# Designed miniproteins, single chains, continued (2), part 6

Each design is a single chain, and the fold is of that chain. pLDDT is the mean over its residues in the fold that is shown.

## One batch from the design tools (miniprotein)

Design m4175
Fold by ESMFold2-Fast:
Structure m4175 (fold): chain A 78 residues (1-78)
Amino acid sequence: MEEELKAANEEARKAGEAAGREATAAVGPDYGYHLGNAVAAEGAAKAYEAVGDKSGAETYRYIADAHRAKAEALRAAA
């Protein structure tokens, strides 16, 4: 369980890095930073939800929503 969760969180981190890199190239580094972190946190939330850790899932959902809101604001301002 813990090893599976750790592996899923590493996959989420890599997905966030890839999304952030592409978003940086498309819009800019601040947008890429926040979008990348939102994608990573969304992946982590799903991983925690899959193992039944509702509190962990809620924490990462909160982090993801905060970063996604900042990314959307930056994109709208550009």
Scores: mean pLDDT 83

Design m4176
Fold by ESMFold2-Fast:
Structure m4176 (fold): chain A 86 residues (1-86)
Amino acid sequence: KVRELILEAIEEAKKEAEKVKDENVREIAVGLLENAKKAVEVASDEEAVEIARKLGEELRRMAEMTGEEELRKAAEILEEAALKAE
């Protein structure tokens, strides 16, 4: 259940990242999310939560540096999922 929650959050965050207007920023963010998805698919529940938390922090940092609102939304999706999963 926890892993499925995190995988669903990554897919939702990816939809937001795909709306990023800057092509370079979009490619980086989508790539990070795709790599995180692969890692979560083989991770334990605890590892999946930690992956989501760290990715959320990274996407939030990117949102602050780039001003891309969609990255802020992606970060919030991952942060909320990690909090719900503990």
Scores: mean pLDDT 87

Design m4177
Fold by ESMFold2-Fast:
Structure m4177 (fold): chain A 74 residues (1-74)
Amino acid sequence: MPLPTEAQIRALLEEAGAPTSRLDTIRDDAERSSLFVEAGARAYLRRLGIEVPNSASAAEVQERAHAAAEEALA
């Protein structure tokens, strides 16, 4: 897959209600991809009305999003 753009990550962070300053912490393409996945999971949960604290780990956010996606597909 092509690497996510800064604009895509920013849009997902804004949709999730997370601080866009997290983009400033990106050092390389791997961190950029990781933030994109986390931001996407947070935005997805926000769309479903599921609130996740900004302090929640990326793993916790991804696990919750996975569970919600499985329920939505059932």
Scores: mean pLDDT 76

Design m4178
Fold by ESMFold2-Fast:
Structure m4178 (fold): chain A 72 residues (1-72)
Amino acid sequence: SMETEKGLEHAERGTQAVKQGNYQEGIEHGKKGLEYGMKAIQNGDVTGGTGAALAGIGVLYEAGLVSGQPMP
């Protein structure tokens, strides 16, 4: 679905932001990935929406763990 695609795009951008040391930007994109994933689930795209939501959560987890510190 369109929401799933937008969620995955935000998760990808969030991952790139974290890799560049932009942790706050990564958190914002991770939140949007989760939000779009949840919207996709509400619209009946449970499989795609769950994937996008988990990808967003993954970004939030990485950004949260490395926030305020250098990347490995």
Scores: mean pLDDT 79

Design m4179
Fold by ESMFold2-Fast:
Structure m4179 (fold): chain A 100 residues (1-100)
Amino acid sequence: MITAEQAEKLGEVFAKKYNFKKPLALVAFQVWLGGGGPELVKETIINFGGTEEEAEKIVDYLNSLTEEDIRELAKEAGLPEETIDLLVERFKQRKERLGL
């Protein structure tokens, strides 16, 4: 399991790389990693002051991420290799559960 600090760093790297507003990207990424589906992520972004267009764009990016993309983001965030492996495993479980 990743720490809160690691989750925050990962969300910051995601926001910076894709030029999203940091607060919206952080809450979206946390809900996404926590097992929330696309609809819950969209609702969370809107509740934090995002538009429907911003929510759809962020969710589309999250849905398009590959294992390699997740590994690259985590490595850029400075996460240890064992933590990256756990994160990728969780990401794969999420996609399988959502039928993606």
Scores: mean pLDDT 76

Design m4180
Fold by ESMFold2-Fast:
Structure m4180 (fold): chain A 61 residues (1-61)
Amino acid sequence: DDAEVGQALKAAILDGDEAAREKVRAKLGLSDEQIDALRARVAEARASGAPGAAGVFLEAP
């Protein structure tokens, strides 16, 4: 389910949830490296005070 995958991706990136990371790897084929890179980009965007920018980074593979 696409919505479930999106929720898992957010949990893996924003919360560092291990179960969400496993689901994202299984459904999207993303590596831990790619998930960590997305976490870094989202954290950087959030630090700039632009919540919309974080959404753009979440769509970048």
Scores: mean pLDDT 69

Design m4181
Fold by ESMFold2-Fast:
Structure m4181 (fold): chain A 107 residues (1-107)
Amino acid sequence: EPTEAQRVKLRVQQLEGMLALIETYLRLFPDADIGQVRQTLLNTINELKGLVKQAQELGLISQEQADDLLARLDAIGAAVQAATTVEQLIAQTGRLIAVARELNKIL
């Protein structure tokens, strides 16, 4: 149980680090492949949703906390899917980092 909790927290921290690198990349490369970055962010959102559900199943977060985080991830996912510019993807990556940080603080 503690070991599974540690693994969930560690994976959340790894995803936060990866998202920070993506944000840095988008700020440095305005000609970045929007389609490729969008797909990477959508995949990351799906993985974070899985980690939120696992944290709830392990009793690490409440159902109310899980429901809030999942709703926020769904909203970010919709915005990422609608994004057509690097600036829009930077904004959504920042919101996704905030969700990952909040989950990490609760864990």
Scores: mean pLDDT 90

Design m4182
Fold by ESMFold2-Fast:
Structure m4182 (fold): chain A 57 residues (1-57)
Amino acid sequence: SPSRRAALEALDRAHEAGVVTETGYNTLTGWLRDGKLTDEEEDFLARTFRAMVRRAQ
């Protein structure tokens, strides 16, 4: 889904920027790939990680 792709991309960028832990990255990537999250939850994660990356830079 578009929301899942956006969340995965945002999470990858957050991991590259060092603003998410390795454990958090692995857990959330697993949930996203397994479809454990709703579209609303995926969109929320994408927005949250984009904001965290912006604040860190």
Scores: mean pLDDT 86

Design m4183
Fold by ESMFold2-Fast:
Structure m4183 (fold): chain A 82 residues (1-82)
Amino acid sequence: SEEVEKKAKEIFSKYLPKLKEAIETRQLSPDLLKTLGDMLYDLYKAGIPDEVIIKLLQEELGLTPVEARSVVELMKNLGVLP
């Protein structure tokens, strides 16, 4: 729904400056992974479904569909997400 997407964008905007800085440096750092994990955790706690998260990872961070799905699956496998 539009309300779900709006809430997701609000959570994304909180983390975007840190994520964009990390992407610009092209470094996969512990800080980047922590920021991604914190953002995804907040999104799941707000009840945002996986497909909306995957869409916003593509739209806001420029990830491919495969990369966006891989990020979500990685965080679930690491126990950061339920």
Scores: mean pLDDT 76

Design m4184
Fold by ESMFold2-Fast:
Order: C-alpha cells, then sequence, then structure tokens
Structure m4184 (fold): chain A 81 residues (1-81)
C-alpha cells in the first residue's frame, strides 16, 4: 500500500529537481511552485493517514508541476482543479 506513497514521493522529488535546474521564475515558476506545494501537502496527508487516493493526487500534481515547468517558457496558464 505504501507503493503509491513511494511513487508520489519520487514524482515530487523529480518535479522539485526539474524546477531547480530550470531556475524558473515569474508566472511559470509560480504555477510549478503551487503544483509542487499541493503535491507535498497531499503526500504529507497520505503519509499520516495511509490514504492511497491522496497519494495518487500528489502524484498527479507532481506530474502537472513537471508539465508546467516545461510549458512555462510560453507563459502557459496554470490549472488548479
Amino acid sequence: AEEAIKRAQEAVDEAVKKMKESNLTGKAGLAAGISIGMAGIQLGVAKLTGDVEMAERAYEYAEKAIKAVEEGEKGGEEVLK
């Protein structure tokens, strides 16, 4: 069951590393930062409660953060839902 949490943790770590390597700032940096923050919060809740759905959401937000970093060069709009 911790498999989902471990996967989410790896994705969050990748998102953080990618953002740091890009040295991204401004709107794109903010969008990626928000997604990473959401992923971190949900991963934390998943670790405390064992909630697999929260771990899956953390993974999704980490994936969105990676995508936001990649698309940020064009000033792509952030999505929060």
Scores: mean pLDDT 72

Design m4185
Fold by ESMFold2-Fast:
Formats: sequence, C-alpha cells, structure tokens
Structure m4185 (fold): chain A 60 residues (1-60)
Amino acid sequence: SSEVEEAEEELKKLEEYKEQTLKEMEQANVPQQEIDRVNEAYENIIKYAKEVVEKLKKKE
C-alpha cells in the first residue's frame, strides 16, 4: 500500500485500540481519573496521526 494508505490504516487501528482499551479498563473498575488520562493520551496520538495523514495526502 502507499504511505497514505498505511497511515490511514494505522490511524484506524489506533482508534480501535483506544476503544478496546478504555472498555477493558472500565470492566476492570479502573479509577475514572486513570481512564481519562489514558483517553487523553490516545487522543493526542490520534491527533498527530491525523496530521500525518493530512501531510502525506498533500505531498501525494
């Protein structure tokens, strides 16, 4: 696949991993403050992954 396609697939996987991780933390009764912290960390990574996809699309 092209670099754009690979970056888009990685972004999709990050979003899926975030959802699965937060669900597992909730089921394990992890404190809400920790769940929120993990959510913020994933959102930061996803934000940068989206920026990478946009940059790659522009260079295409």
Scores: mean pLDDT 83

Design m4186
Fold by ESMFold2-Fast:
Structure m4186 (fold): chain A 74 residues (1-74)
Amino acid sequence: SRDEYLRLTFKYVNELRDYGEELNVPQSKIDEAIQRLGEVMGQMIADGASVEEVERRLKELLEELKKEMEEIAR
């Protein structure tokens, strides 16, 4: 359902935001990462991806974005 996709998005957005804030990453870079996550979500939903497919991709993308935030924090 659409509500399940929104719930997943909020869960991963919150985790990404909290991680960036913990690392003292600039807010503009946190916002850029959140936008990228939202763009991937929007495209997958438009392409008819299942909730399970979306969650798997978001989990992978979250780890990628966390690594990018660690590099920014250096």
Scores: mean pLDDT 83

Design m4187
Fold by ESMFold2-Fast:
Structure m4187 (fold): chain A 99 residues (1-99)
Amino acid sequence: LPLTPAQRFVLDVVESAAEYIRLTSDDPELIKLADELLKAVREVAGHRLTPEQVRRLQVEAWRLWKVVTDPNSTLEQVKEEVERLLKVAREILDEAAKR
């Protein structure tokens, strides 16, 4: 099934943020977190999501983008936003894969 415009937007924002981190950061931990986030969001994008799940991803993806592109953001703030979105993506994957 094709991605919805909202799902495509989330994926594009996260791919852009992860690439920006990879190009601009010398922190190995942050680069690893960005790679983990990108993998999780790509996996989530493969699933049928509820409007509520998409909204949760959109809110956190937008927060991440704002922090990553702000020249006054600290490394710790960027890590916090990556971890926050990664947690939301993993929660949505668990909701979709409920055993």
Scores: mean pLDDT 82

Design m4188
Fold by ESMFold2-Fast:
Structure m4188 (fold): chain A 76 residues (1-76)
Amino acid sequence: SSPQVQVVDPAGLAELESSRLVGDSVEVTLRVTAPGEGTLTVTVTDSDGRTVTYEVPLSLGPDDVGRRITVVVPLP
């Protein structure tokens, strides 16, 4: 079964577009929705219920809106 991905973004800078399992890692694709500065967290839960939380610091200008960011999260 595929791992589950949750994104928490208190600053509202990006949204989850897609995620996929690649080997022992999850590629999480985020789309920038607003300029600003903040840290979002990506939590991945595997099929055994193990979790990993990955912090993504962002510093984004108006020209970054609509860009895609790929985060590679190693599975626990």
Scores: mean pLDDT 82

Design m4189
Fold by ESMFold2-Fast:
Structure m4189 (fold): chain A 97 residues (1-97)
Amino acid sequence: SMKEKQAEFLQRKLELLRELLAALEDGVVAPEAARRAAEALLALLEEILAPDLTPESRERIAAVSPPIIAEFEANPLSREELEEAIAELEEKLAELE
């Protein structure tokens, strides 16, 4: 079901954010780690959710991927931002059955 796919995506995203939190350099996500995380999240979106999307939606995801990766490299997440993102994901995941 869509709920199961959303739960799987959120769980995998939560795992990636926890790994980033454990690997912080000087209290921030290193640009290379941010890029790898952004690439991993986009790959998870394509693998888990995108099979149910139209060809047009898949093409849009492909078109926005490079700008999103560049943004994550330029604006690395802080410890506080990661902790807030993790808490938000834990709440969203708890709302799914």
Scores: mean pLDDT 73

Design m4190
Fold by ESMFold2-Fast:
Structure m4190 (fold): chain A 66 residues (1-66)
Amino acid sequence: MSEEQKEELKKALEENIDKLMDDYDVPESAREELLEKLKKVIEEAENAEEFGRGAHKAVEEVKAKS
């Protein structure tokens, strides 16, 4: 995954975080943790499939703590 693709994903994440939280029933108290985990997933992902797997795991981990 290129630096440009990572920047686009980060922008899309910030623009859609409220919808993502609503869709997955993530509590408002976990917003910052979810954002941090998803940004880390974007930085570490080699491709879109890895991003998808990492994002799903991040949502699951955040929900498990709530």
Scores: mean pLDDT 78

Design m4191
Fold by ESMFold2-Fast:
Structure m4191 (fold): chain A 59 residues (1-59)
Amino acid sequence: PLDEEEARRAGENAGRAYAALFPSVPEEPAAEAALEYLRANPSAGATEILNAAARRLGR
């Protein structure tokens, strides 16, 4: 299982990575989407988390 603190950090990292690829999109909504997905799927990899963030942002 993934701790809340670990999930939050992973979400922030994923949001940052997403924003680096799509600089017109702010990190905050990407991090939120990534964190929500990670809470439901604690074993999710970076690509899977980034895809979840993209879906939430409509991209």
Scores: mean pLDDT 67

Design m4192
Fold by ESMFold2-Fast:
Structure m4192 (fold): chain A 86 residues (1-86)
Amino acid sequence: SMEEIEELKKKLDEVGQKIEALLKEAVEAGSISKEQVDEIVRLAEEALDLAIQLYKLLGRHEKAAELEAEKPRLIEELRKYLETLT
């Protein structure tokens, strides 16, 4: 439904704002903590799940399946990247 699509978009925006705030804190501190890495990774996983749901609701089933397949690799690559900033 349109209500579900709008709710998912709102949740995606909220998750994005949380990630941006954590990254801003890390940049201003000149370092990122393990706790911040873990939280950013969890938020990124939530964002991917919300994006997959949104693609399914929009009828973009091939794109949803592609993201589902790639999700574990994307999350691992993100974690490795963030850990280089520690």
Scores: mean pLDDT 87

Design m4193
Fold by ESMFold2-Fast:
Structure m4193 (fold): chain A 85 residues (1-85)
Amino acid sequence: ASQEEAIEALKKVAELARKHGFTDLAEKIERYAEKVPELTDEQKQALIEEANRAIEASDDPERFKREAEGLVSLAESLLKKVERG
């Protein structure tokens, strides 16, 4: 997975979050998108997969919110590992 693919996927989830009225969630995802360059290619692939899961749920606001919160949790976990290594 490329840096561009991961950033694009995260930005798409943030856009969908804004459309559903989850503005704070969108802003958090946008902040994590800026930190994607700090991640390994394998970690970027994991974020893309989680982002796509949220995108697939975009027609159901409650399911979308749950998947997007999962994406945030994954991004936070990956960034904490980078700061330690």
Scores: mean pLDDT 82

Design m4194
Fold by ESMFold2-Fast:
Structure m4194 (fold): chain A 81 residues (1-81)
Amino acid sequence: SEEKLKEIKERVKKNDLSDIKYDPNIYEKLDKFLLKYQKLPKEEQEKIKKFIEELEEEMDKKKVSGKKRSGVLSEIFKLLL
């Protein structure tokens, strides 16, 4: 849901990521996400792209580790499936 996506972004801003772990299945989830993403209307694709770019920017500001980033992105991809 859009509400859950906003919740994750706010958790990143607050550095509240202690419960988010590395996901070894991140590439499988990415593949499933991309298959669905490419079928969406252009307007929805741009909305999702903007959200992910803003999320990555916040994670960069907070120095989120690569392992934590994979967990965050995994949760995002699951919510968008």
Scores: mean pLDDT 80

Design m4195
Fold by ESMFold2-Fast:
Structure m4195 (fold): chain A 81 residues (1-81)
Amino acid sequence: MSLLEKLLESIKDLSPTQAALFALWAAEELLADPNASVEQLEAMLGLLDWILENRELSEEQRARLEEVKARLRERIAELRA
């Protein structure tokens, strides 16, 4: 199973709010980790995209997930430079 598939499996039974909070927490942990791999960062982007597409979120929750997605994309770009 891919890392993204494992992440999706772990949130499938969570409420939209719980899934969003989990994803925000996990993404912040990855962004704080200087050893986070591109694979881990890309899997997290995939999780955030899935939640945004498949869960009904508040405007504030959506904005926070989009902000974290932007930061993950910037980090991936830095690591690929």
Scores: mean pLDDT 82

Design m4196
Fold by ESMFold2-Fast:
Formats: sequence, structure tokens, C-alpha cells
Structure m4196 (fold): chain A 95 residues (1-95)
Amino acid sequence: GGSLLLLNQATTKLQNGDLEGARKIAEESLREAEELVDLAEQYLAQGQTGLAQMLAREAYDYALVARLVGKRLGDEELVERAEEVIKRAKDIIDK
């Protein structure tokens, strides 16, 4: 849910030439993605596979926003970190 709001906010910042504002939103989206995928891995370790998959799907969406905005900004480190979360989230979703 919140990932779409962040994507809209980042797009607005980019359209207005506020590159720093867009970067901060991408960093916020990446942080949410990391926290959600970490939580998903914790629930998976406890045998709560369904809850882990739901959290991993949310992490995937947040990471996708961070990757899209990061690519637009030319921030290779942000893109790499977002792609790592995408891989971790997909591993959980595919269980």
C-alpha cells in the first residue's frame, strides 16, 4: 500500500526538479523494504510462512520503488541495495 504513495511522491519531486527530495523518498522506501524483508525472514524462521510471504511482497514493492527512483537519479549504490532486497523477497515469495 504505502509503496505506491512513495512512488507518487518521488515522481512529483522528480517532475519539480527536487532531486534531493526524490533521493530521500527512495532512501525511505529502501529502509521500509529492508525492515519488511528482515521481518519476513524472522517469521519464516518461526514457521509462519504465510505471514512471511505477505511481508516479502510488501518489501518487494518498496524495493521496486527505491530501484526505479535510484535509476532515475543515477544512484548505483541505492539501485544495488534495492536489487538485493528484491532477490531476498523473491526467495521468500517462492516458498
Scores: mean pLDDT 91

Design m4197
Fold by ESMFold2-Fast:
Structure m4197 (fold): chain A 74 residues (1-74)
Amino acid sequence: SIEDLAKEALEELEKKIKEVREKLGDSPEAVYLITLLKTEMQEIKELLEKGELTEEQIRSIMEHAERAVKEALE
């Protein structure tokens, strides 16, 4: 269901926030990425609450988050 996909995406974004903090600390790069990830989590929650969230939106957000975190932590 879309609710299960949203839950999985939010859990994954929370894990990415934790990893960013552990590897980058309180650097400007960490602050930027954590803010981005928190904003994406808020968007998912808002769209889910409105009944407007799609699988395509979740995929797009998660692909963007994955690339941003990978580039910063590589």
Scores: mean pLDDT 86

Design m4198
Fold by ESMFold2-Fast:
Structure m4198 (fold): chain A 100 residues (1-100)
Amino acid sequence: MEEEREREEKLVEELERGIKLIEEALKSEDTEKFYSSLTDEDIILALASKLVLLKVGDENNIYDEEEMIKFVREHLKEPKVLEIFEEAKEEAIKWLEEIK
């Protein structure tokens, strides 16, 4: 339980960071330039969080990004959401390695 707790806390923190980066990108006049200015680590978290938003949104028939962000923020501690995020991080890492 303590090891699971530490793992969950780390995933929640990373997902919250990624969502915050997505919100900043949405407020940016140039989203592509914004993402190009991020570190690799921040890009991975932003991409993984975006994949979570899209997958969780699709399962719940939510297609508006602001509504998806709100829903995921209310469900950050759900095991299913964190599992999707962990898988999405692996996909984001592979995608970033292919682009570089």
Scores: mean pLDDT 77

Design m4199
Fold by ESMFold2-Fast:
Structure m4199 (fold): chain A 100 residues (1-100)
Amino acid sequence: SMKEEAKKLLDEAKKLLDEMRTIVEQARASVDAGDLERARELVEQAEKIFEKLKSILEKIYNLADQLGDEELRKEVVKLYNEFKKLEEEMTEIQRRIDAA
């Protein structure tokens, strides 16, 4: 069912978001330590996960809209806001790498 699909995608999105948060923290720590090579590798890993996460969040949003599920919509909007914050943090990390 669409509800079961949405739940599986939510669980996957939350897992990927946690993985992204960890990579962003590691990338920032690497830049702070002057390890630009490691920071670049972490940024590249993060970009691949960002693409997957964005796709999943868009699918959940569409399912929430089709189902008229307000709680699911609120949950995916919350995850999308967390995603956008991590995307901005990664952009700043990339800027710091490029300026070094």
Scores: mean pLDDT 87

Design m4200
Fold by ESMFold2-Fast:
Structure m4200 (fold): chain A 103 residues (1-103)
Amino acid sequence: SSKITELGNKLLEAKKKGDKKKVKEAAAEMGYRMSITRADLEKAGTDESRAFLEMIDSIARLSPKEEQEAMAEGAEKAAKEFEDDEVKKKAAQDLADFLKKLL
């Protein structure tokens, strides 16, 4: 929760300053962290966890295209790092594929 809030604030500040590099860095980190969160929610397998997954997808969908591209890169990085973890790899790849379909 705290880390997601920090990343959200970092992204907002970068956007206010017009710092495209920091916007991409923050968005990529968000995509990476969302991938890990999706894996944990998928492992839980509850109605509540499914609702939180839909919330993550909604946040990604409402983001500008440039941020969606950076988030997809972050998710792809997570998929590569977690290649030996089937749930984490799948969650990361599913997020990356979802974001690419929005572009």
Scores: mean pLDDT 80

Design m4201
Fold by ESMFold2-Fast:
Structure m4201 (fold): chain A 65 residues (1-65)
Amino acid sequence: ADPRKVGEGAAKAIASGMSAAATGRLARASSGPLGQEGADEVREAAIEAGASQEDADTVAREMLA
């Protein structure tokens, strides 16, 4: 999966009312776990798409292998 698209999708899901933890778990289930580099890209893309720092960190942590 493309980590940047995952991060963008996560920001949209959170904006629609989903919790960051639930969003990260669903992203991990659909795209598989990521290494640190991929998780960092998800975090950066989520922030760029409008997610808070806390929510982006939560999504990235849930996706780490």
Scores: mean pLDDT 83

Design m4202
Fold by ESMFold2-Fast:
Structure m4202 (fold): chain A 56 residues (1-56)
Amino acid sequence: MEEEAKLNEEIQKIVDELEKLGYGVEATRLVVEMQKAGKSNEEILEALKKFLEEKK
């Protein structure tokens, strides 16, 4: 599904933004932990968006 590719790109973009803020390791860990828990890419993206907003 083309939406999956879009979601993956958005996830990577937010992880990159978090890395610029000094939270790259924490962002990557969050993605890995959510993937291990069987969370969808949409759930991972929403969690990353919240994390980014909290760290502003």
Scores: mean pLDDT 79

Design m4203
Fold by ESMFold2-Fast:
Structure m4203 (fold): chain A 69 residues (1-69)
Amino acid sequence: MITEEQIEPVVKKVKEEAEELGFPVFLLYIDKNNQPSQRVANNLEELEKNVRDILEKEGPDVKIDVRKA
């Protein structure tokens, strides 16, 4: 199980990047099978939900890149 201590710093970092770019944003990452994947976030609530879901599926070491949509 992934912990809040592992999730919180990733959410904070991604939130800060998204606030600088403005919504909507793309969340880009490489999954456990080395496949590129993406998600869209239209607001902070959707951003946090997507980041938490990615970390739960891929693990705490996943790198998430934030880009302007």
Scores: mean pLDDT 82

Design m4204
Fold by ESMFold2-Fast:
Structure m4204 (fold): chain A 85 residues (1-85)
Amino acid sequence: EEEEKLVDEIAEKMARGELTVEDLKNLPQELIDKAFKRLEDRVVKEAEEGIKSTKGLLTPEQEKEVLDAIRLIVDAINKIVKEKL
């Protein structure tokens, strides 16, 4: 529970750009990996819920396009940050 809370907190701070590369280097790699995965899962889930709440605004194809774009953005951020560690 405490570790999962810490992972969630790290993911939220990463999403807000509140963590520097120096901060990330001081964290265990396992926590960094879990935080990146948690961030991706959370962002995608929030996007799915947001899209569903606007039912009829987007077609299924457009929903997929938006979700794919979000995954691509998160993957790109994760790759760039990991390359700096």
Scores: mean pLDDT 73

Design m4205
Fold by ESMFold2-Fast:
Structure m4205 (fold): chain A 86 residues (1-86)
Amino acid sequence: SYEEFLERVLSQVPKAVEAAEKLGISVNEKQLTAEVRRTLEHLKETGQLDKIKDLDPEEIMAAVLSFLGGLQGKPVEESKVLAELK
């Protein structure tokens, strides 16, 4: 279900915040949780959730962190973020 999928992705938030700190991305658990929820809700609303629900939670988190890094002028490739999360 969507709720189970969301909880699996959100379970990565503490580890993702630690990875973000190592990569120089400024984010806390509350901010990252909000960004993940907003992104997944948008994908659900646009019918694109089925496209990503087969991805590992770490892959989704890597995409969100890479996006946030870009917004802060600290671009990091998703593959490098994913390596910190594995």
Scores: mean pLDDT 81

Design m4206
Fold by ESMFold2-Fast:
Structure m4206 (fold): chain A 72 residues (1-72)
Amino acid sequence: VEELRREVEKLAEEAKAALEAGDLLTALRLTKRGLELAKELARKEGLLTPEEEAQLEKQLAELEARIAELEA
């Protein structure tokens, strides 16, 4: 659990650095990875309701669509 928290924090810092550098595509990719790990962390902590899981899956799908648009 602590390993996942550290990884989420690291990804958040890397995403912030990418945004500050003007690399929106890298920032979005790092944000997507961070949300995937945050979902896993919430699941392991027993804090993830079915509604919250659906919301996170929707946010991940929206991020994936934005990444695809920028890659096109």
Scores: mean pLDDT 78

Design m4207
Fold by ESMFold2-Fast:
Structure m4207 (fold): chain A 75 residues (1-75)
Amino acid sequence: SERAERLARKYEELTEEMLKEKDSKKKQAIAQVAAGLRVLRLTGDREKALKYIDEAEKLDPEIGEKARKELEEIE
């Protein structure tokens, strides 16, 4: 579906950002977002995906907020 394709593209983008990021907390925040999108793509569990986004916000509020907005666009 288009939704699954959009989630897959976002996951790839986040994986690339994570590999380029040098700050350990930001890298962990990006990893949490990527995990959340993967869970959403594989299971459709939006609530579980949002828990990963919440963990990302605790690590880096800017990365978490951006991810939440992008998730809303996909949903």
Scores: mean pLDDT 79

Design m4208
Fold by ESMFold2-Fast:
Structure m4208 (fold): chain A 109 residues (1-109)
Amino acid sequence: EEEERKLREELQKLTNREIAVNLRYIGDLLEAERQGLPQEEIDRIKAKHRVELLLIEMEEQALRLRAGDTSVLPEYERLKAEIEGLLPKLDPEDQARYRARVAEIDARI
C-alpha cells in the first residue's frame, strides 16, 4: 500500500511533466510561425515533441516494471524502438541528449 502510494506520486510527476512539455511545444510552434521558420524546422520541432512524449511514456512503463509489473515490458521495448526510429529526424545534439536519457531510464530498471 505504501509502495502503491509512491508509484501514484511518481506517475503524477510524469503527468505534470507531460503538461509542461505540451505547453513548451505550443510556445515553440507559435514562435516558429512568428519567425517564419521553414517547414523542415517545424517538422523537427514536431519530431522533438513526439520524442519527449515517448520518453515520458517510457518512464511510466519503467516505473511499473520496477514495481514488479513485467506485463508492460513489450510496451517499454516498443516505446524505446519508436524513439530510436525518430532520433535521425533531430539534430545531432538532441540525438545525443535523448539517447543519454534512454540509457538513464534503462539503467534504473
Scores: mean pLDDT 86

Design m4209
Fold by ESMFold2-Fast:
Structure m4209 (fold): chain A 90 residues (1-90)
Amino acid sequence: MISVSELSDAELKVLGVLLRENRPLSARELAELTGLSQSTVSRALKNLEKAGYVESERVGRTTYYRLTEEGIKKLEEEKDAVSSKELITE
């Protein structure tokens, strides 16, 4: 299915780690903390930065990434959103 403004599992993991750590993180640190490959993390970060959920800051030779207000809001929407998924009976 084609979806606009939906996050992949990799993008959700990256945003979740950034929120949990509450500090700027490099792509390498995000790969270590998420358990994803650095290439997967870099692709997720590129998509998130284009969407405005993450901003980048260069410190020396390392690029650090942090959550924007929009990124925090998107994570809150993913946690609070009641999708039209089927009801489970227990």
Scores: mean pLDDT 73

